Designed miniproteins, single chains, continued (2). Designs and how they scored, part 78

Each design is a single chain, and the fold is of that chain. pLDDT is the mean over its residues in the fold that is shown.

## One batch from the design tools (miniprotein)

Design m6694
Fold by ESMFold2-Fast:
Parts: C-alpha cells; structure tokens; sequence
Structure m6694 (fold): chain A 92 residues (1-92)
C-alpha cells in the first residue's frame, strides 16, 4: 500500500543517513538495493502516489548527502540519485 511504502522509504532514509554519517559504504549499498526494490513496487501505484513517494525518496537522498562528511560517501549517494532518476525516465 501507499502508506506501507511511505513508511519503508522513511525507514530506509534513516538507514542511509546513519550509514552516510558513519562512512559505511557497504551499508549504503545494501540500503540502496532495498530502496530500488521499493521503487519497483511503486510502479503498481497510481501516478500521483508514485510522484509523492519519488519526492520523498529525493528528500531522503538529499538528507543522507548532507550528512556525509567523506567525499567518497557523498559521491556514492549522488550516484544513487542519478541511477534512480535514470530508472524513472525509462518508464513506459
């Protein structure tokens, strides 16, 4: 459901921010893979709900990016945003 995916995105966003703060690239990658699974599940929702959740994901990624003290961690989070943006553009 929309509410379940929203709660999952918020939990994953917290994990991304904690991993970014800690400089834990393995935890960042694992959490991002879970986030990609959420994005695939979002495709079953109405377009307006997909848009709202996509904006929430973008806010969570920006929050994690802002918490990153290591340039390598910040670059990894930026790459996640670019990958998700590309996935969104390939929707037919």
Amino acid sequence: SFEELKEEIERLGERLTEAARAGDLAALDATFEELKRVVERMKELPEEEQKELAELIQKQLLRAYSAARDPAVAARIRAYGEELGKMAREVI
Scores: mean pLDDT 81

Design m6695
Fold by ESMFold2-Fast:
Structure m6695 (fold): chain A 98 residues (1-98)
Amino acid sequence: SAARLAAELAEAEARMTPEQREALRAMERLAELFARTPEEVVRELSEAVRAVREGKPEAEERLRRAAERAAEARPDISAEEILEWVRTYLAFLQKELA
């Protein structure tokens, strides 16, 4: 049930560090952005995030342009906010998976 999942998530959050909690909030914001953004724009942003993770040339510039395009599709969200969420998420992944 959704209520049981919510209770389990709240219990997990209570045991999280502030850094892990910030990463969770960034992931939640990105998930909400993806749910309400056109698929093509989401794909471009996802590919740009992958390019940064893989250390590809010009990946940071590609990520900036993808965030600007996503912000154009969602006027309620700035490109700078999207970049902050992505960087928080990437830092968390690098720390936890490396």
Scores: mean pLDDT 78

Design m6696
Fold by ESMFold2-Fast:
Structure m6696 (fold): chain A 89 residues (1-89)
Amino acid sequence: SALRAYLEEKLAHLEALLEEFRADPAMTEGDRALAEERFAELRENFERLLAQAEAGKISAEEARRRMDLAVAGFESMLRRLLELARARA
């Protein structure tokens, strides 16, 4: 489905950002663990949104909108963790 393709594209984008985050030597193991936990929560939320849209409980457009908000939130969190890590260095 188009929505499944959209979900996979967004997860691939965030996974690439997460790999860059993991590779940054300024990141602590605690920072990496937090990012991994938040990414797992986001993936679970995306699967729930997809299931709701496929069941006709929400529109595909509404599911994409909520996915986009979750992406923006995760990106903001990673940027904040990077700022704090660089302030420690």
Scores: mean pLDDT 86

Design m6697
Fold by ESMFold2-Fast:
Structure m6697 (fold): chain A 94 residues (1-94)
Amino acid sequence: SKKDELFKVFAEAMREILEIMNEEKVPTLEEIERKALAAFLRASALDVAAMKEELIRALEWIREEFLKEVKDEKSRKKVEEIVEKTKRELERIA
């Protein structure tokens, strides 16, 4: 289903971002993980279009929180690239 595809794309992006956050020892990692899970649960009740918007908003929030905590330019660039790629993949799912 399109919702399953949206969840899969978002979950893979979150896996990669959380791995980088763990390597960078981000102190808010557990809070970000909990909020990402809350976004998943909230999105599951929405139609495909609203779910897409909710997941994109969650990715943008996660990127902003990551960039506040992490100063390593290589890690910052990787997370920005993951977020932008994932947003494009989510927007592609009709």
Scores: mean pLDDT 83

Design m6698
Fold by ESMFold2-Fast:
Structure m6698 (fold): chain A 108 residues (1-108)
Amino acid sequence: SRLDVLRRAVLLLGEIAGLLYDAYEAGEISEETAREIKRLAEEALELLGTLDSPLVQKAREKLEEAMKKFEEAYKTGDMELVREALQLVSEANRLLLEEIEALEAEAA
């Protein structure tokens, strides 16, 4: 269902945020962490791409921007870009939670 897809995407974004936070606190991005973040983000973007909601599309754009910041951080070692990516992932998550609340209200 649409709600199941959104809830799964929220879980994936939570995992990405946790990995980004751990990398920021450590001051480094390991190759393993970079691969896992990319894998989780690709899954989330694919799931969100199946939905035509304007809020979901905006969340997808925020996640795409976060991944660009993260890839630059991984290349340069600039941890401020990790912090910016974290903020964008948090914004994407907020938008998905708003969509979930709207859909649950319609179902009630």
Scores: mean pLDDT 90

Design m6699
Fold by ESMFold2-Fast:
Structure m6699 (fold): chain A 98 residues (1-98)
Amino acid sequence: MSEAERREESRRAAELLKSPSIAAQVAAELLLGVFGVTEEALPALREALKSPSPEGAVAAAKVLGKAGTEEGREILEEATKHPSPEVAEVAREELERL
């Protein structure tokens, strides 16, 4: 796979986290684990964290924590202020692991 293809697949996988479907969210976590969290995936991950669905936001926070990038850390710091306690707690746990 080319680097450009990997970045595009990472972006598409992150878009799946914006879905209310649990199956899509699980597929997104798996794909982001395979392709990694690229810069192109970050906007979709930010949007997933702003979702009123706590499941998608929790999945996005876990993906960002596993990636361990500085850009991901900044997004996780924003997520600690999420109105859902579950999302805020996961974001804090992922930040402490970094």
Scores: mean pLDDT 77

Design m6700
Fold by ESMFold2-Fast:
Structure m6700 (fold): chain A 92 residues (1-92)
Amino acid sequence: SRAELVARETARLSELARELVRRREGFDPLTERLKALLDRLPKSDVRRVMRAAVDAAMATLRELEPQLSPSEYVALRLDIIGAELEVEIALR
């Protein structure tokens, strides 16, 4: 069902978002997968999955903040914001 797909992708992409923050390798894999969901889900459901993944990324960044330099923290925060904006543009 659509609800099962949304729940599965929310869990999967939230975990991917957390891992991308920990690895510090950027968010292209997350934005690509969120955009690919537009082929299977309405924009409202993709936005919900995106919100959960962004929230997971921001929570992980906050947990890592004491271990990061100020420049690393700012760079990761901007990458997360940039990923959210890129997906929102695709949802227009």
Scores: mean pLDDT 89

Design m6701
Fold by ESMFold2-Fast:
Structure m6701 (fold): chain A 73 residues (1-73)
Amino acid sequence: SSEARSALLHQLLAEAGRLMSEFKASTDVEEQRRLVEELRRLAERARELGLDGLSKMIEEWAEIAEREVEEME
């Protein structure tokens, strides 16, 4: 239903925001790499649920985060 889809979108967006906040607060490269992987898994989950726009946005966040980790090494 439309309401169930809205609830799922809100929940996944909140989870993505939490992962990004944890990434920005982290000073451990291994933890940052794990958080990037969790973002990619969340994007795949959003895609499987038909939330293509959200999936693309989370994938873009993960790509930016991965580049930031690589630039620090």
Scores: mean pLDDT 84

Design m6702
Fold by ESMFold2-Fast:
Structure m6702 (fold): chain A 97 residues (1-97)
Amino acid sequence: SVSDYENEINASLFLMESSVYKIAAKNIPELKEAEEKLSKVFDKIADLYLAGKTDEANKIYNAMKEDIKKSNEALKEGDIKKAKEYLEKAVKNGEKA
């Protein structure tokens, strides 16, 4: 159905964004634990999209996305400490949602 197709697209777009972050954080030891926790939350969000629970998936992702953006901006600036702080905040917000 159109709904099933939309669910698969939403999950795929989300996984692409997750992949971009993993490339940016590759081989930075200080980020490893936070990235592993982020990946688990991302897997849960992808599963929710695939299950058609779009509102629930969006709620969790929306709670995290600003902190993920700020973490990526800090990585572009070479500020690993700031990137880690925003990553940890994103994980906590995702786990609470």
Scores: mean pLDDT 76

Design m6703
Fold by ESMFold2-Fast:
Formats: C-alpha cells, sequence, structure tokens
Structure m6703 (fold): chain A 85 residues (1-85)
C-alpha cells in the first residue's frame, strides 16, 4: 500500500541518517586511522547511493535496504565499541 511504502521510505531515511552519523563519529574518534578512513569512504558512497535510489525503490527493495542498513549499523556500533574499549 501507499502507506506501507511511505513508512518504509521514512524508516530507510532515518536509518541512513543514523549510519552516516556513526561513520562521522568513527572519523572524529580515529582521525589518524587509515583503515577507518578507507572503510568510511566506501560506507559513505554506499549510503549516498541508497539515498539516491530510495525514491524509486519498490516496497520489497526498501525492506531489503532497511535490513541491509540495520546490519551495517550493528557492525559499525560493534566496531566502534571495540575500538573505544
Amino acid sequence: SAAELAAARAELERLLAEARALVDRMLQKFPDDASVRTLAGVALAELDRLAAEAPSMSLEELREAIRRVRRFIAQLEALLAEREA
């Protein structure tokens, strides 16, 4: 439905913003880490691509993107926690 499509787009937009904020946090915390800079560059490019594609995605594509971004956020949070310890 149109309501489900709108809700999925809003959720993806929220998750993309959350993922970007985490990448920015990693760059701020580890400015001299070349591995972090390389990972951040690839991640930001992928997030930008998803943001650009989101308006044309079907409901199923949006749900898959949401699952992918949630997994990515979890991986970033785990990496950040490990490196901050």
Scores: mean pLDDT 84

Design m6704
Fold by ESMFold2-Fast:
Structure m6704 (fold): chain A 69 residues (1-69)
Amino acid sequence: SEFDKLVESYVEMLRSLMEGRSPEQARAVGEVFLAFVRRELEAAGYSEEQIEETLRRLREEGERMVAQL
């Protein structure tokens, strides 16, 4: 779906933002990015269920990325 593609795009953006950083810096930019994504999805009129599912996936991917740093 278009929503699934949007979520995958956010996951790819998160990976790019966290790449080459220390674990501390990666966590800090990750949290800023998640706050940005919430605001963007709210402004675009997505449901709270869709927003929470997106943020859940981004947090899971962020934890995997931090583990690789």
Scores: mean pLDDT 85

Design m6705
Fold by ESMFold2-Fast:
Structure m6705 (fold): chain A 80 residues (1-80)
Amino acid sequence: NPEEAAQIQAANDAGLLVTTFENEKGEYLIALLPKDKTEEAIEKAAEMMVQINPEISLEEAREIILRKLKLSEEVKKALS
């Protein structure tokens, strides 16, 4: 999908970590994680994530980002 590939490239250029999440249908969708945990960085990542995955809302994208950031910190803490 050329449009999706272009959006992923834009996210990488913006310094976002491109990863995936699974929806309720078992489909893997693109998730974007900001390097900075500021509200502004999260908001921008959520906006770009919705452009890639138009079936999710901006609110859902924000929640997915926050959940993945929290999980990454918990994994790091468990390995330390």
Scores: mean pLDDT 74

Design m6706
Fold by ESMFold2-Fast:
Structure m6706 (fold): chain A 77 residues (1-77)
Amino acid sequence: SLAEMLANVAKAQEYLAKAAASKDEIERQQLLLQAVQYLGQAMLLYYADDPARAAALQKQVDAKVAELQAKLDALKA
């Protein structure tokens, strides 16, 4: 639904703002990971009626999540 999509966009914006304000690199990467997941969910809801675009978008979201998770794991090592 449009309401659910907008709620996910609002959550993504909230996490991006928290990441920008954070003084801790580990916390910043965790907040960015949350933002990407919420933004990805919003975009998947937007393209729900377009399976080809939804699949391409899911691949991009998964790649970005993996990249951020790898950075987070490296910071914790």
Scores: mean pLDDT 85

Design m6707
Fold by ESMFold2-Fast:
Structure m6707 (fold): chain A 70 residues (1-70)
Amino acid sequence: GLTPEEVAALRRILLEGERRAAAGEDPEQVGRETRERLNAASDGLVVTDVEVTRDPETGEVTVTAHTEPA
């Protein structure tokens, strides 16, 4: 399982992705780079996909990582 410190690091990476997408960066590029950073931060999980969703009315951004056990 992930340590609390690893969980905190992964959360920071996801929040960075949300900020970048909210700032108008390309969602596909943000998702790809976020996936790479998450995979580099933990050997215990494989991140298979990162979905970046923006609400067109509010501009609210959600970044969701899909993971498998390593």
Scores: mean pLDDT 78

Design m6708
Fold by ESMFold2-Fast:
Structure m6708 (fold): chain A 74 residues (1-74)
Amino acid sequence: SMMDEVPARVRAEAERLRALGLERDSPELLELGDAVAATLPLGMTERNSRWLVRALAAVEAARARAAEILAALA
């Protein structure tokens, strides 16, 4: 379940950040979205517990950072 759910969550967050970056004309949000996308495994053998922990941490860190960037743009 987590092996299917975490990749979907990572993609959703990367797409959300990219959309926000385009809407707000924020290169920092676009870069953050790219950084989140970069946590996706490049092959099946990379989808393991180590990757899951790293990917979830990256999504949470990105949400916190995006909130800071959006507050600064207000």
Scores: mean pLDDT 78

Design m6709
Fold by ESMFold2-Fast:
Structure m6709 (fold): chain A 98 residues (1-98)
Amino acid sequence: DEVLRRIAERGGMSVAAVERRLRAASELLTEAVRRLNERDRNNPLKPEEVAREVGRILAAMGGLLSGLLGDRAAYARGVRILAEILGVSEAAVRRRLR
C-alpha cells in the first residue's frame, strides 16, 4: 500500500489508477505466458528459444513498470514488445493498459 501510494504520487495519479494499471499489465503478461506455453505444447521449443522468449516477456514487464515511474521511452518499448508477442497493435495494448 505504501509503495503503491508513492508510485501514484510520482506518476500524478490515484492509488486506484495505479492498481488498475498494474492489474491490466499483469493480465497482458499472463496472456503472453499462456501463448508461449501453447507454442511449446504444439511444437516443443528448444531451451535457447524458451530463454529468448522469457527474456522478451521480462523486458516488456520492466518497460511497463518503468513507465509507471515516468520513463516514457521504456514504457513505449514494453508496449511494442507486448504488441509483437500478442499479435496486436501498440494502440490495442495501450488501450488495455488504461
Scores: mean pLDDT 79

Design m6710
Fold by ESMFold2-Fast:
Structure m6710 (fold): chain A 71 residues (1-71)
Amino acid sequence: MLKEQAVALVNELYDAGLLDEETKNRFINDINKAENSEELSVVLDDLATLLRKISREDLAEQVEELLAEVK
């Protein structure tokens, strides 16, 4: 379920024009490859960092809420 929510969020960010196709595909692949909570947390931390770099702190906080459910 958490992986499905993370993939849905990445697709929503792509549809909003905030991610390019290469970045979207990379994050989806990394989410699907995560075998445990620690690996998924790393991917979500990277996504939150990217969102902060593009000044979307609001979306980074949403990713961090999902990350809190993984930890």
Scores: mean pLDDT 79

Design m6711
Fold by ESMFold2-Fast:
Structure m6711 (fold): chain A 66 residues (1-66)
Amino acid sequence: SAADQARFEAAVAAVEEALRELGLTDVPPGLAERVAQLTLSLYPQVTTREELLRAARQVIETLVLS
């Protein structure tokens, strides 16, 4: 649906912002989309931009940063 697509696009934007905040530039193609998809799968209840940013940051820290 258009709402599901808008939510996915918002999640991608949140992931891109979180990656930028963490100083991660020049990421592989499709990484933001994959992280966004995983974020929405792990946090299906998240709906607001603020919640998406927090969730994206947690996913990035767990999977990309050690």
Scores: mean pLDDT 79

Design m6712
Fold by ESMFold2-Fast:
Structure m6712 (fold): chain A 68 residues (1-68)
Amino acid sequence: EALEELAERLRQLLQENNGVVTRSEVEAIVRSLDLSDEEKERILSILDQYPDVLTREELVELLRKILS
């Protein structure tokens, strides 16, 4: 549920921002989700490996890592 919301919000941002999102935007979404502190920390640690601006391709990779 929360991960589905993450995917939908990222899709919306990609549409609004012509195919890119910032790492800060992804961080804000993750922090707003109804997830445990442990799960948020895990996701944010994965996100820290990514550049300041993420393409659609990088977001797909990020989501795959989160689901692992």
Scores: mean pLDDT 80

Design m6713
Fold by ESMFold2-Fast:
Structure m6713 (fold): chain A 75 residues (1-75)
Amino acid sequence: MQAQMTAVQVSEDGKVLKTKTHYGPGTYTFTLGNRQVTFTVEEGAFASVVFDEQGNLLNQETSEGASVTITPLPS
């Protein structure tokens, strides 16, 4: 099994709940508020990001072999 760790959190009812999600290596994309967030995680790497429900970045931690890109959504 791969030892990758990705932590993503979106707040609920005005509270931030921290959750760890374990993914294999790859690229993962999701939308938060008005932003698109893309993770790229290599084998053995980890990435941790915390956002509120509006897509504001509250915290970011990445190891070597991991990156996070935040792109505004056109509307």
Scores: mean pLDDT 62

Design m6714
Fold by ESMFold2-Fast:
Structure m6714 (fold): chain A 94 residues (1-94)
Amino acid sequence: EKEKVVEELIKKIEELLEKGYLTEDQAKKLVEFIKENPEAVLEAVNLDKEEKVKLLNEIRKVDEKEYNEAMSTSELDKLRLLMDITLKLIEKKK
C-alpha cells in the first residue's frame, strides 16, 4: 500500500515536471523526500477531505514562481505541494 502510493505520487510529480510547474531539481528533491519520508506521505493522504480542501485553497494562492522559490528554501512548502499532489491524485482517480 505505501509502495503504491509512493509510485502514484512520483508519476504525478513527473506530470507536473512536464507541464513546467516544477524544475527537474525540484522534482528530484520531492521524489527523494517522498521515498525517505513515506510516513509523512501516508499522513498527507490520510487527512480528511475537508482538511485537504483547506490546504489546497491555501496552495491555490501561490503562483508557480512562488512555489519554485518556496521549495528551494522550506520543507513546509514541499509539504504543501505534496498535499496538492495527493489531493489531485485522489480526485482524478475517483
Scores: mean pLDDT 58

Design m6715
Fold by ESMFold2-Fast:
Structure m6715 (fold): chain A 99 residues (1-99)
Amino acid sequence: GSKKLRELLEKERKEQEEKARKAMELIKKEYPNLTPEEEKVIEAGLQAVIYSRINPEIAAGLVLEHGLTEEMLELMRKLIEGDESVIPALLEEVRKHLA
């Protein structure tokens, strides 16, 4: 039965997207003056981390398209897992990447 598998995958996708939304809210709370470029890189990195569990090919595509570093991805993984202390280091890596 393919229907139940699709429903389970859709549920996991929604749960991971909710974690990314909360992570972005935490970043915006600490850094209310994020630039559009900084926000775009962070959103791409959070999506790459999420898709690494759901669809690794999409995750790899996002990493390549946005030039995401392993250092940025590791900080984003920790943030999605609830480690808010990584936010300053993540912003430093994003700003360094965009410089």
Scores: mean pLDDT 80

Design m6716
Fold by ESMFold2-Fast:
Structure m6716 (fold): chain A 90 residues (1-90)
Amino acid sequence: NSVVRQGMRYARQGRVVQALRYAIRSLRRGDVDGAIRVLDEVLRQAERQGASPRTIDTLRRARELLRRGDVDQAIDLLREATRMLVKEGL
């Protein structure tokens, strides 16, 4: 899937905000497993870049919601995490 592949590419380059936008697009296309793969790489990169504990917690909570099938709530948290990362200069 090109959306997941592009999201992973941005995540591996440390472009966490761009990667999250692709994770959200993947979710809207019904690819929850692909979005979780992108989100897992975003979490690793955000932790390495020194994202705040609150931002990391928000991303972890979004992942838990995706595992439970609560996709709409997960998208809302991913949008919040994107805003938090932008404020942190990431």
Scores: mean pLDDT 90

Design m6717
Fold by ESMFold2-Fast:
Structure m6717 (fold): chain A 90 residues (1-90)
Amino acid sequence: NPEEEERKKLLEEAIEALENGDKEKLKELLLKISSKVSDKFPDDPEIRENLATAVNLLEKLGIPKNMALEPEVAKELAKKLKELYPNLKS
């Protein structure tokens, strides 16, 4: 499914950016994820839930869009995203 593939790509890039501390990439991905969640809100509950959870986790951690992440926080978020998408790490 194209939407599922795009969702996996966004989460995969987000996990990689979090693990590498790439704040600019993570900021870009957050904007993409937010747009996709908003666009898909009525259509696909699984995609909506997973992407909304990822965005919500980043926002709840008090991470601004400029992504001043602590390494420990980034690693924990990466683990949570991998738990939401176990097939992403095949």
Scores: mean pLDDT 54

Design m6718
Fold by ESMFold2-Fast:
Structure m6718 (fold): chain A 60 residues (1-60)
Amino acid sequence: SSMRQRLEEELEELQRKGVEAYLAGDLETLRATMLRMAEIEEQLGRHDHARRLRERAATL
């Protein structure tokens, strides 16, 4: 698949990982997944999504 397709797939995996980390109370992992998701959202041109993820991560 294209680089864009790989980034979208990584984002879906990170979203699942983030939910699992949240349910487990693993805030360190949740923060790390949110920051990586923000990097991917930025690369995909979704700047508002990236900003929200970084702001959310900063509160953890």
Scores: mean pLDDT 89

Design m6719
Fold by ESMFold2-Fast:
Structure m6719 (fold): chain A 62 residues (1-62)
Amino acid sequence: MRVEAVSRVADGSPEAIERAKQEARDALRRTLAEAGLPEPASLEVEVSEEDGLVVVTVSGEV
């Protein structure tokens, strides 16, 4: 089963993007723990842009 979490940031600086990646990872781990699902063996990170916001998606297979 594919699971994902998303974080959005208006500041496209490397520091803001790294913070958004960490926020998305933390959100994914929390969601999995609450659902009783195992942590994925690997996480995929996608960085995209939508309406002037940087969108960071962290996903994995469980």
Scores: mean pLDDT 80

Design m6720
Fold by ESMFold2-Fast:
Structure m6720 (fold): chain A 79 residues (1-79)
Amino acid sequence: LEELIARAEATLSEEERAAARAAGEAARAKAEAAGSPLAEEVGLLARAQAVARFLYERGRTEEALELARAGDALLAELL
C-alpha cells in the first residue's frame, strides 16, 4: 500500500500531493489523540483514500480502484 501511494503521488500535482499527505497526517493525529493503537494505519488509509479520489477525478479509474483494493486488504488484516 505505502509504495502504491508513493508512486501515485509522484504523478499528481504538488497541491494534490500536499492535500493527500495532509489528510493522512490529520487522520493519524486524530486517531493518536483518541488513544488508538492503529493511528499509523488510519493515517495511511486516509492518505490512500485521498490519492484514489484524485486519481478518479483525473480519469485514472483503474489505478484508483487498485489503490482502494490495497487499502481494503490492509483493513482486512487489522480485523
Scores: mean pLDDT 79

Design m6721
Fold by ESMFold2-Fast:
Structure m6721 (fold): chain A 104 residues (1-104)
Amino acid sequence: SKKPIKVTIEAGENKATVTLEGDLPGDFLRTLAANIAYEAAKLLEEKYGIKAKVSVERSPDGKTAVATIEHDGSGEVAAEAALEALKRILDKMGLPYEIEVKRL
């Protein structure tokens, strides 16, 4: 079996991060991180009326991507939105993953 994508969600006050680690071609990992963060921001706005700002960075080797979600809500709500968005996107794409959630 191929190695799963490692996902770490870190939710703090006014900020959540989604970190993806994996061996995927080109900018695919950064694109996944962006899609997850934008879906999470959409869920925050549609379900909770919370505005969010998304930024995405990757490592030079492309093996790590970090999406940052700056929000005006609770860390709990941001973590739940990020987790839901992540499951929706990765399950739809059929990609194996493992998740760790950290509350800061």
Scores: mean pLDDT 81

Design m6722
Fold by ESMFold2-Fast:
Structure m6722 (fold): chain A 73 residues (1-73)
Amino acid sequence: DMRKERQEKGAEINRKAAEDALKAARESTPRGAERNGRFAAASLEQAIKMEGGSDEDVEKARERARRAVEELL
């Protein structure tokens, strides 16, 4: 099913974008870390939605990204 393959690929791309953003946050100033952390959270949210995840899964991912950024500040 091409639609399923596209959703899986899109989720993988968004997870990769989130990982790259978190890596950039570690190498950034505090302000840069906050900006990259917000982008990582948005990318994770999109990946979870593409995988058919629940609102609870989205909130857990957002909280994880927030905590990761707080550890850098």
Scores: mean pLDDT 74

Design m6723
Fold by ESMFold2-Fast:
Structure m6723 (fold): chain A 61 residues (1-61)
Amino acid sequence: SLDDLRSLFESFRHQEHIRPFLDFLERELGIRFSEEERAAIEAIRDPEQRWAAVRALLRRH
């Protein structure tokens, strides 16, 4: 669920790198993100804006 996914995201927000979370999503959902999409999310430092960007990325795929 989105709530479970947000809880998992929050466990990664205390880490410097978001890429392991994005790699997890690709494997779990069977989707692929471009390097540009990953870099755009990594550039967002605010956790709430980063989560909104992750949701937008998932909606796009």
Scores: mean pLDDT 76

Design m6724
Fold by ESMFold2-Fast:
Structure m6724 (fold): chain A 82 residues (1-82)
Amino acid sequence: DVKKQIDKLKSEAEELKKQAESLKNLADSLTDMAKHSTDPVARQKLLLEAQNLKKQADEAEAKYKKLLDEANQLSKKLKEDL
């Protein structure tokens, strides 16, 4: 059932999009905390954690875009076959 496959891909893409947004927001929050930290060790640890979260967000965004493209391609084929 192509329609169920499209719905599943869109659902998974939306979940990854929310995950990427959450990770970006957390990375921004940690970067802001680092700016207000008076401890240089704590500051560096927060910045490293923020960098790792940003990388995870970028990876999730790439996966989201790929799944969304696959869903859109399947949707177009389904419309052309009708």
Scores: mean pLDDT 84

Design m6725
Fold by ESMFold2-Fast:
Structure m6725 (fold): chain A 92 residues (1-92)
Amino acid sequence: SELAKKAKEYALKGDAEKAYEYGLLAGKAGHEKDAGLEMAEAAGKAKTAEQGKGAMYGGTAAAKLAEDGVGAASGTAGAIAGIGAEFEAGGK
């Protein structure tokens, strides 16, 4: 969805707050799985701690909304959030 893609764009810019906001909006629109996939791509492309933080925040928003009963997206979003947090912490 466009909202999920905007969340990814903001994550890659290092704008964690906007990444979270658009991730949350994508989930509210029933696109939390799309948001999870876009955040996975952002986490994989993260070159800075700021980009990793953006992916983590977007992934957290997607995971939170997957609990509304739409599919098995929560596992993917949770993994993305973990990857983003590790990147922000400088783990790998």
Scores: mean pLDDT 60

Design m6726
Fold by ESMFold2-Fast:
Structure m6726 (fold): chain A 93 residues (1-93)
Amino acid sequence: MTREETLAAMRERLEELAERLGVSLEVARLMVEGVELAGEGADAVAAGAAPERILALFEELAEIARRIGEELGDAAAVEEQLAEARKELLELL
């Protein structure tokens, strides 16, 4: 299944996805946005995009992750994971 097909199915079934994951509809929507941006990041890496582009996509994904963490009450854990991921990314670039 293509990423576009998966994203379209997730968007049409946000209510079902939220219920299945035990999260709010807002969190489910943010998760779909996160999957889309993560896919763009993977495509950018595969295409040999400039480090600046990869970092920009990471920061957009980080913003979505922070919002999800706030909604779920895990904001501190999300910030710790994002700091570690950013450090690893900068070491690879």
Scores: mean pLDDT 78

Design m6727
Fold by ESMFold2-Fast:
Formats: sequence, C-alpha cells, structure tokens
Structure m6727 (fold): chain A 120 residues (1-120)
Amino acid sequence: MLPSEEEIEEVVDKVTKEKNLPEEVAKIVRETVVRMVQLAIDLYEGKISKEEYEKKVEELIEEFIEKTKDLSDEEKKKALQTIKDSILEIAEKFNLPEEVLKKLQEALDKLGKAVEDFLK
C-alpha cells in the first residue's frame, strides 16, 4: 500500500511530462514530491519525530524557493500546481492513510503560502 521512492518518481515523471515541464523544473518537482511524501510516511511509521518532521519540511520548502528563485511567477505557480497534482495522484493510486494525507495537505498549504510570499 505505501509507495517506494521509485514508485513515487514514476508518478511524478508521468505528471511532469503531461504538463510539458522543462527538464530542470521537472527535476525540482520530482525531488520536492519524493521528499514530501517520504517525510509524511516516515512520520506516520514513527521513523522520525514530529520536531524532526517539521524541521525537514521547512528545509524542503526553503530549498524549493531557492531552486525556483530565477523562474517566472507563472513557472513557479505551474511547478507548485504540478507538485499538488502529483501528490493527489500518488494518494489515489496507493490509497494513502488519512493521517499521511493530512500531513501532506498541511505541508502543501505551507509550501503554497511560501510561494505566494515569494511572488512579486
């Protein structure tokens, strides 16, 4: 039921290709989705603490903002939407637990706010 890193990557690659993202942007989206999903799963399985999870999610968001800083506002929004769409498809395909979905939604809300605060 829980996806492997490789299975997460396969879903993201499909979504980024369907949205015709440039390869560099697609790589950023892939890394962000894989890490976000893996962190939520690790928290759910008790492999990391709540404090470590919150710290790693903040680091992930900061890295996403830094890696996308030279993109246009439209490209930043498209990258964010692709992350959201990829996570939704992963959630549906692997029937993720509600606890994992809740953590992913909270992380996506934080990411969305950070992107909005960074837009000109």
Scores: mean pLDDT 86

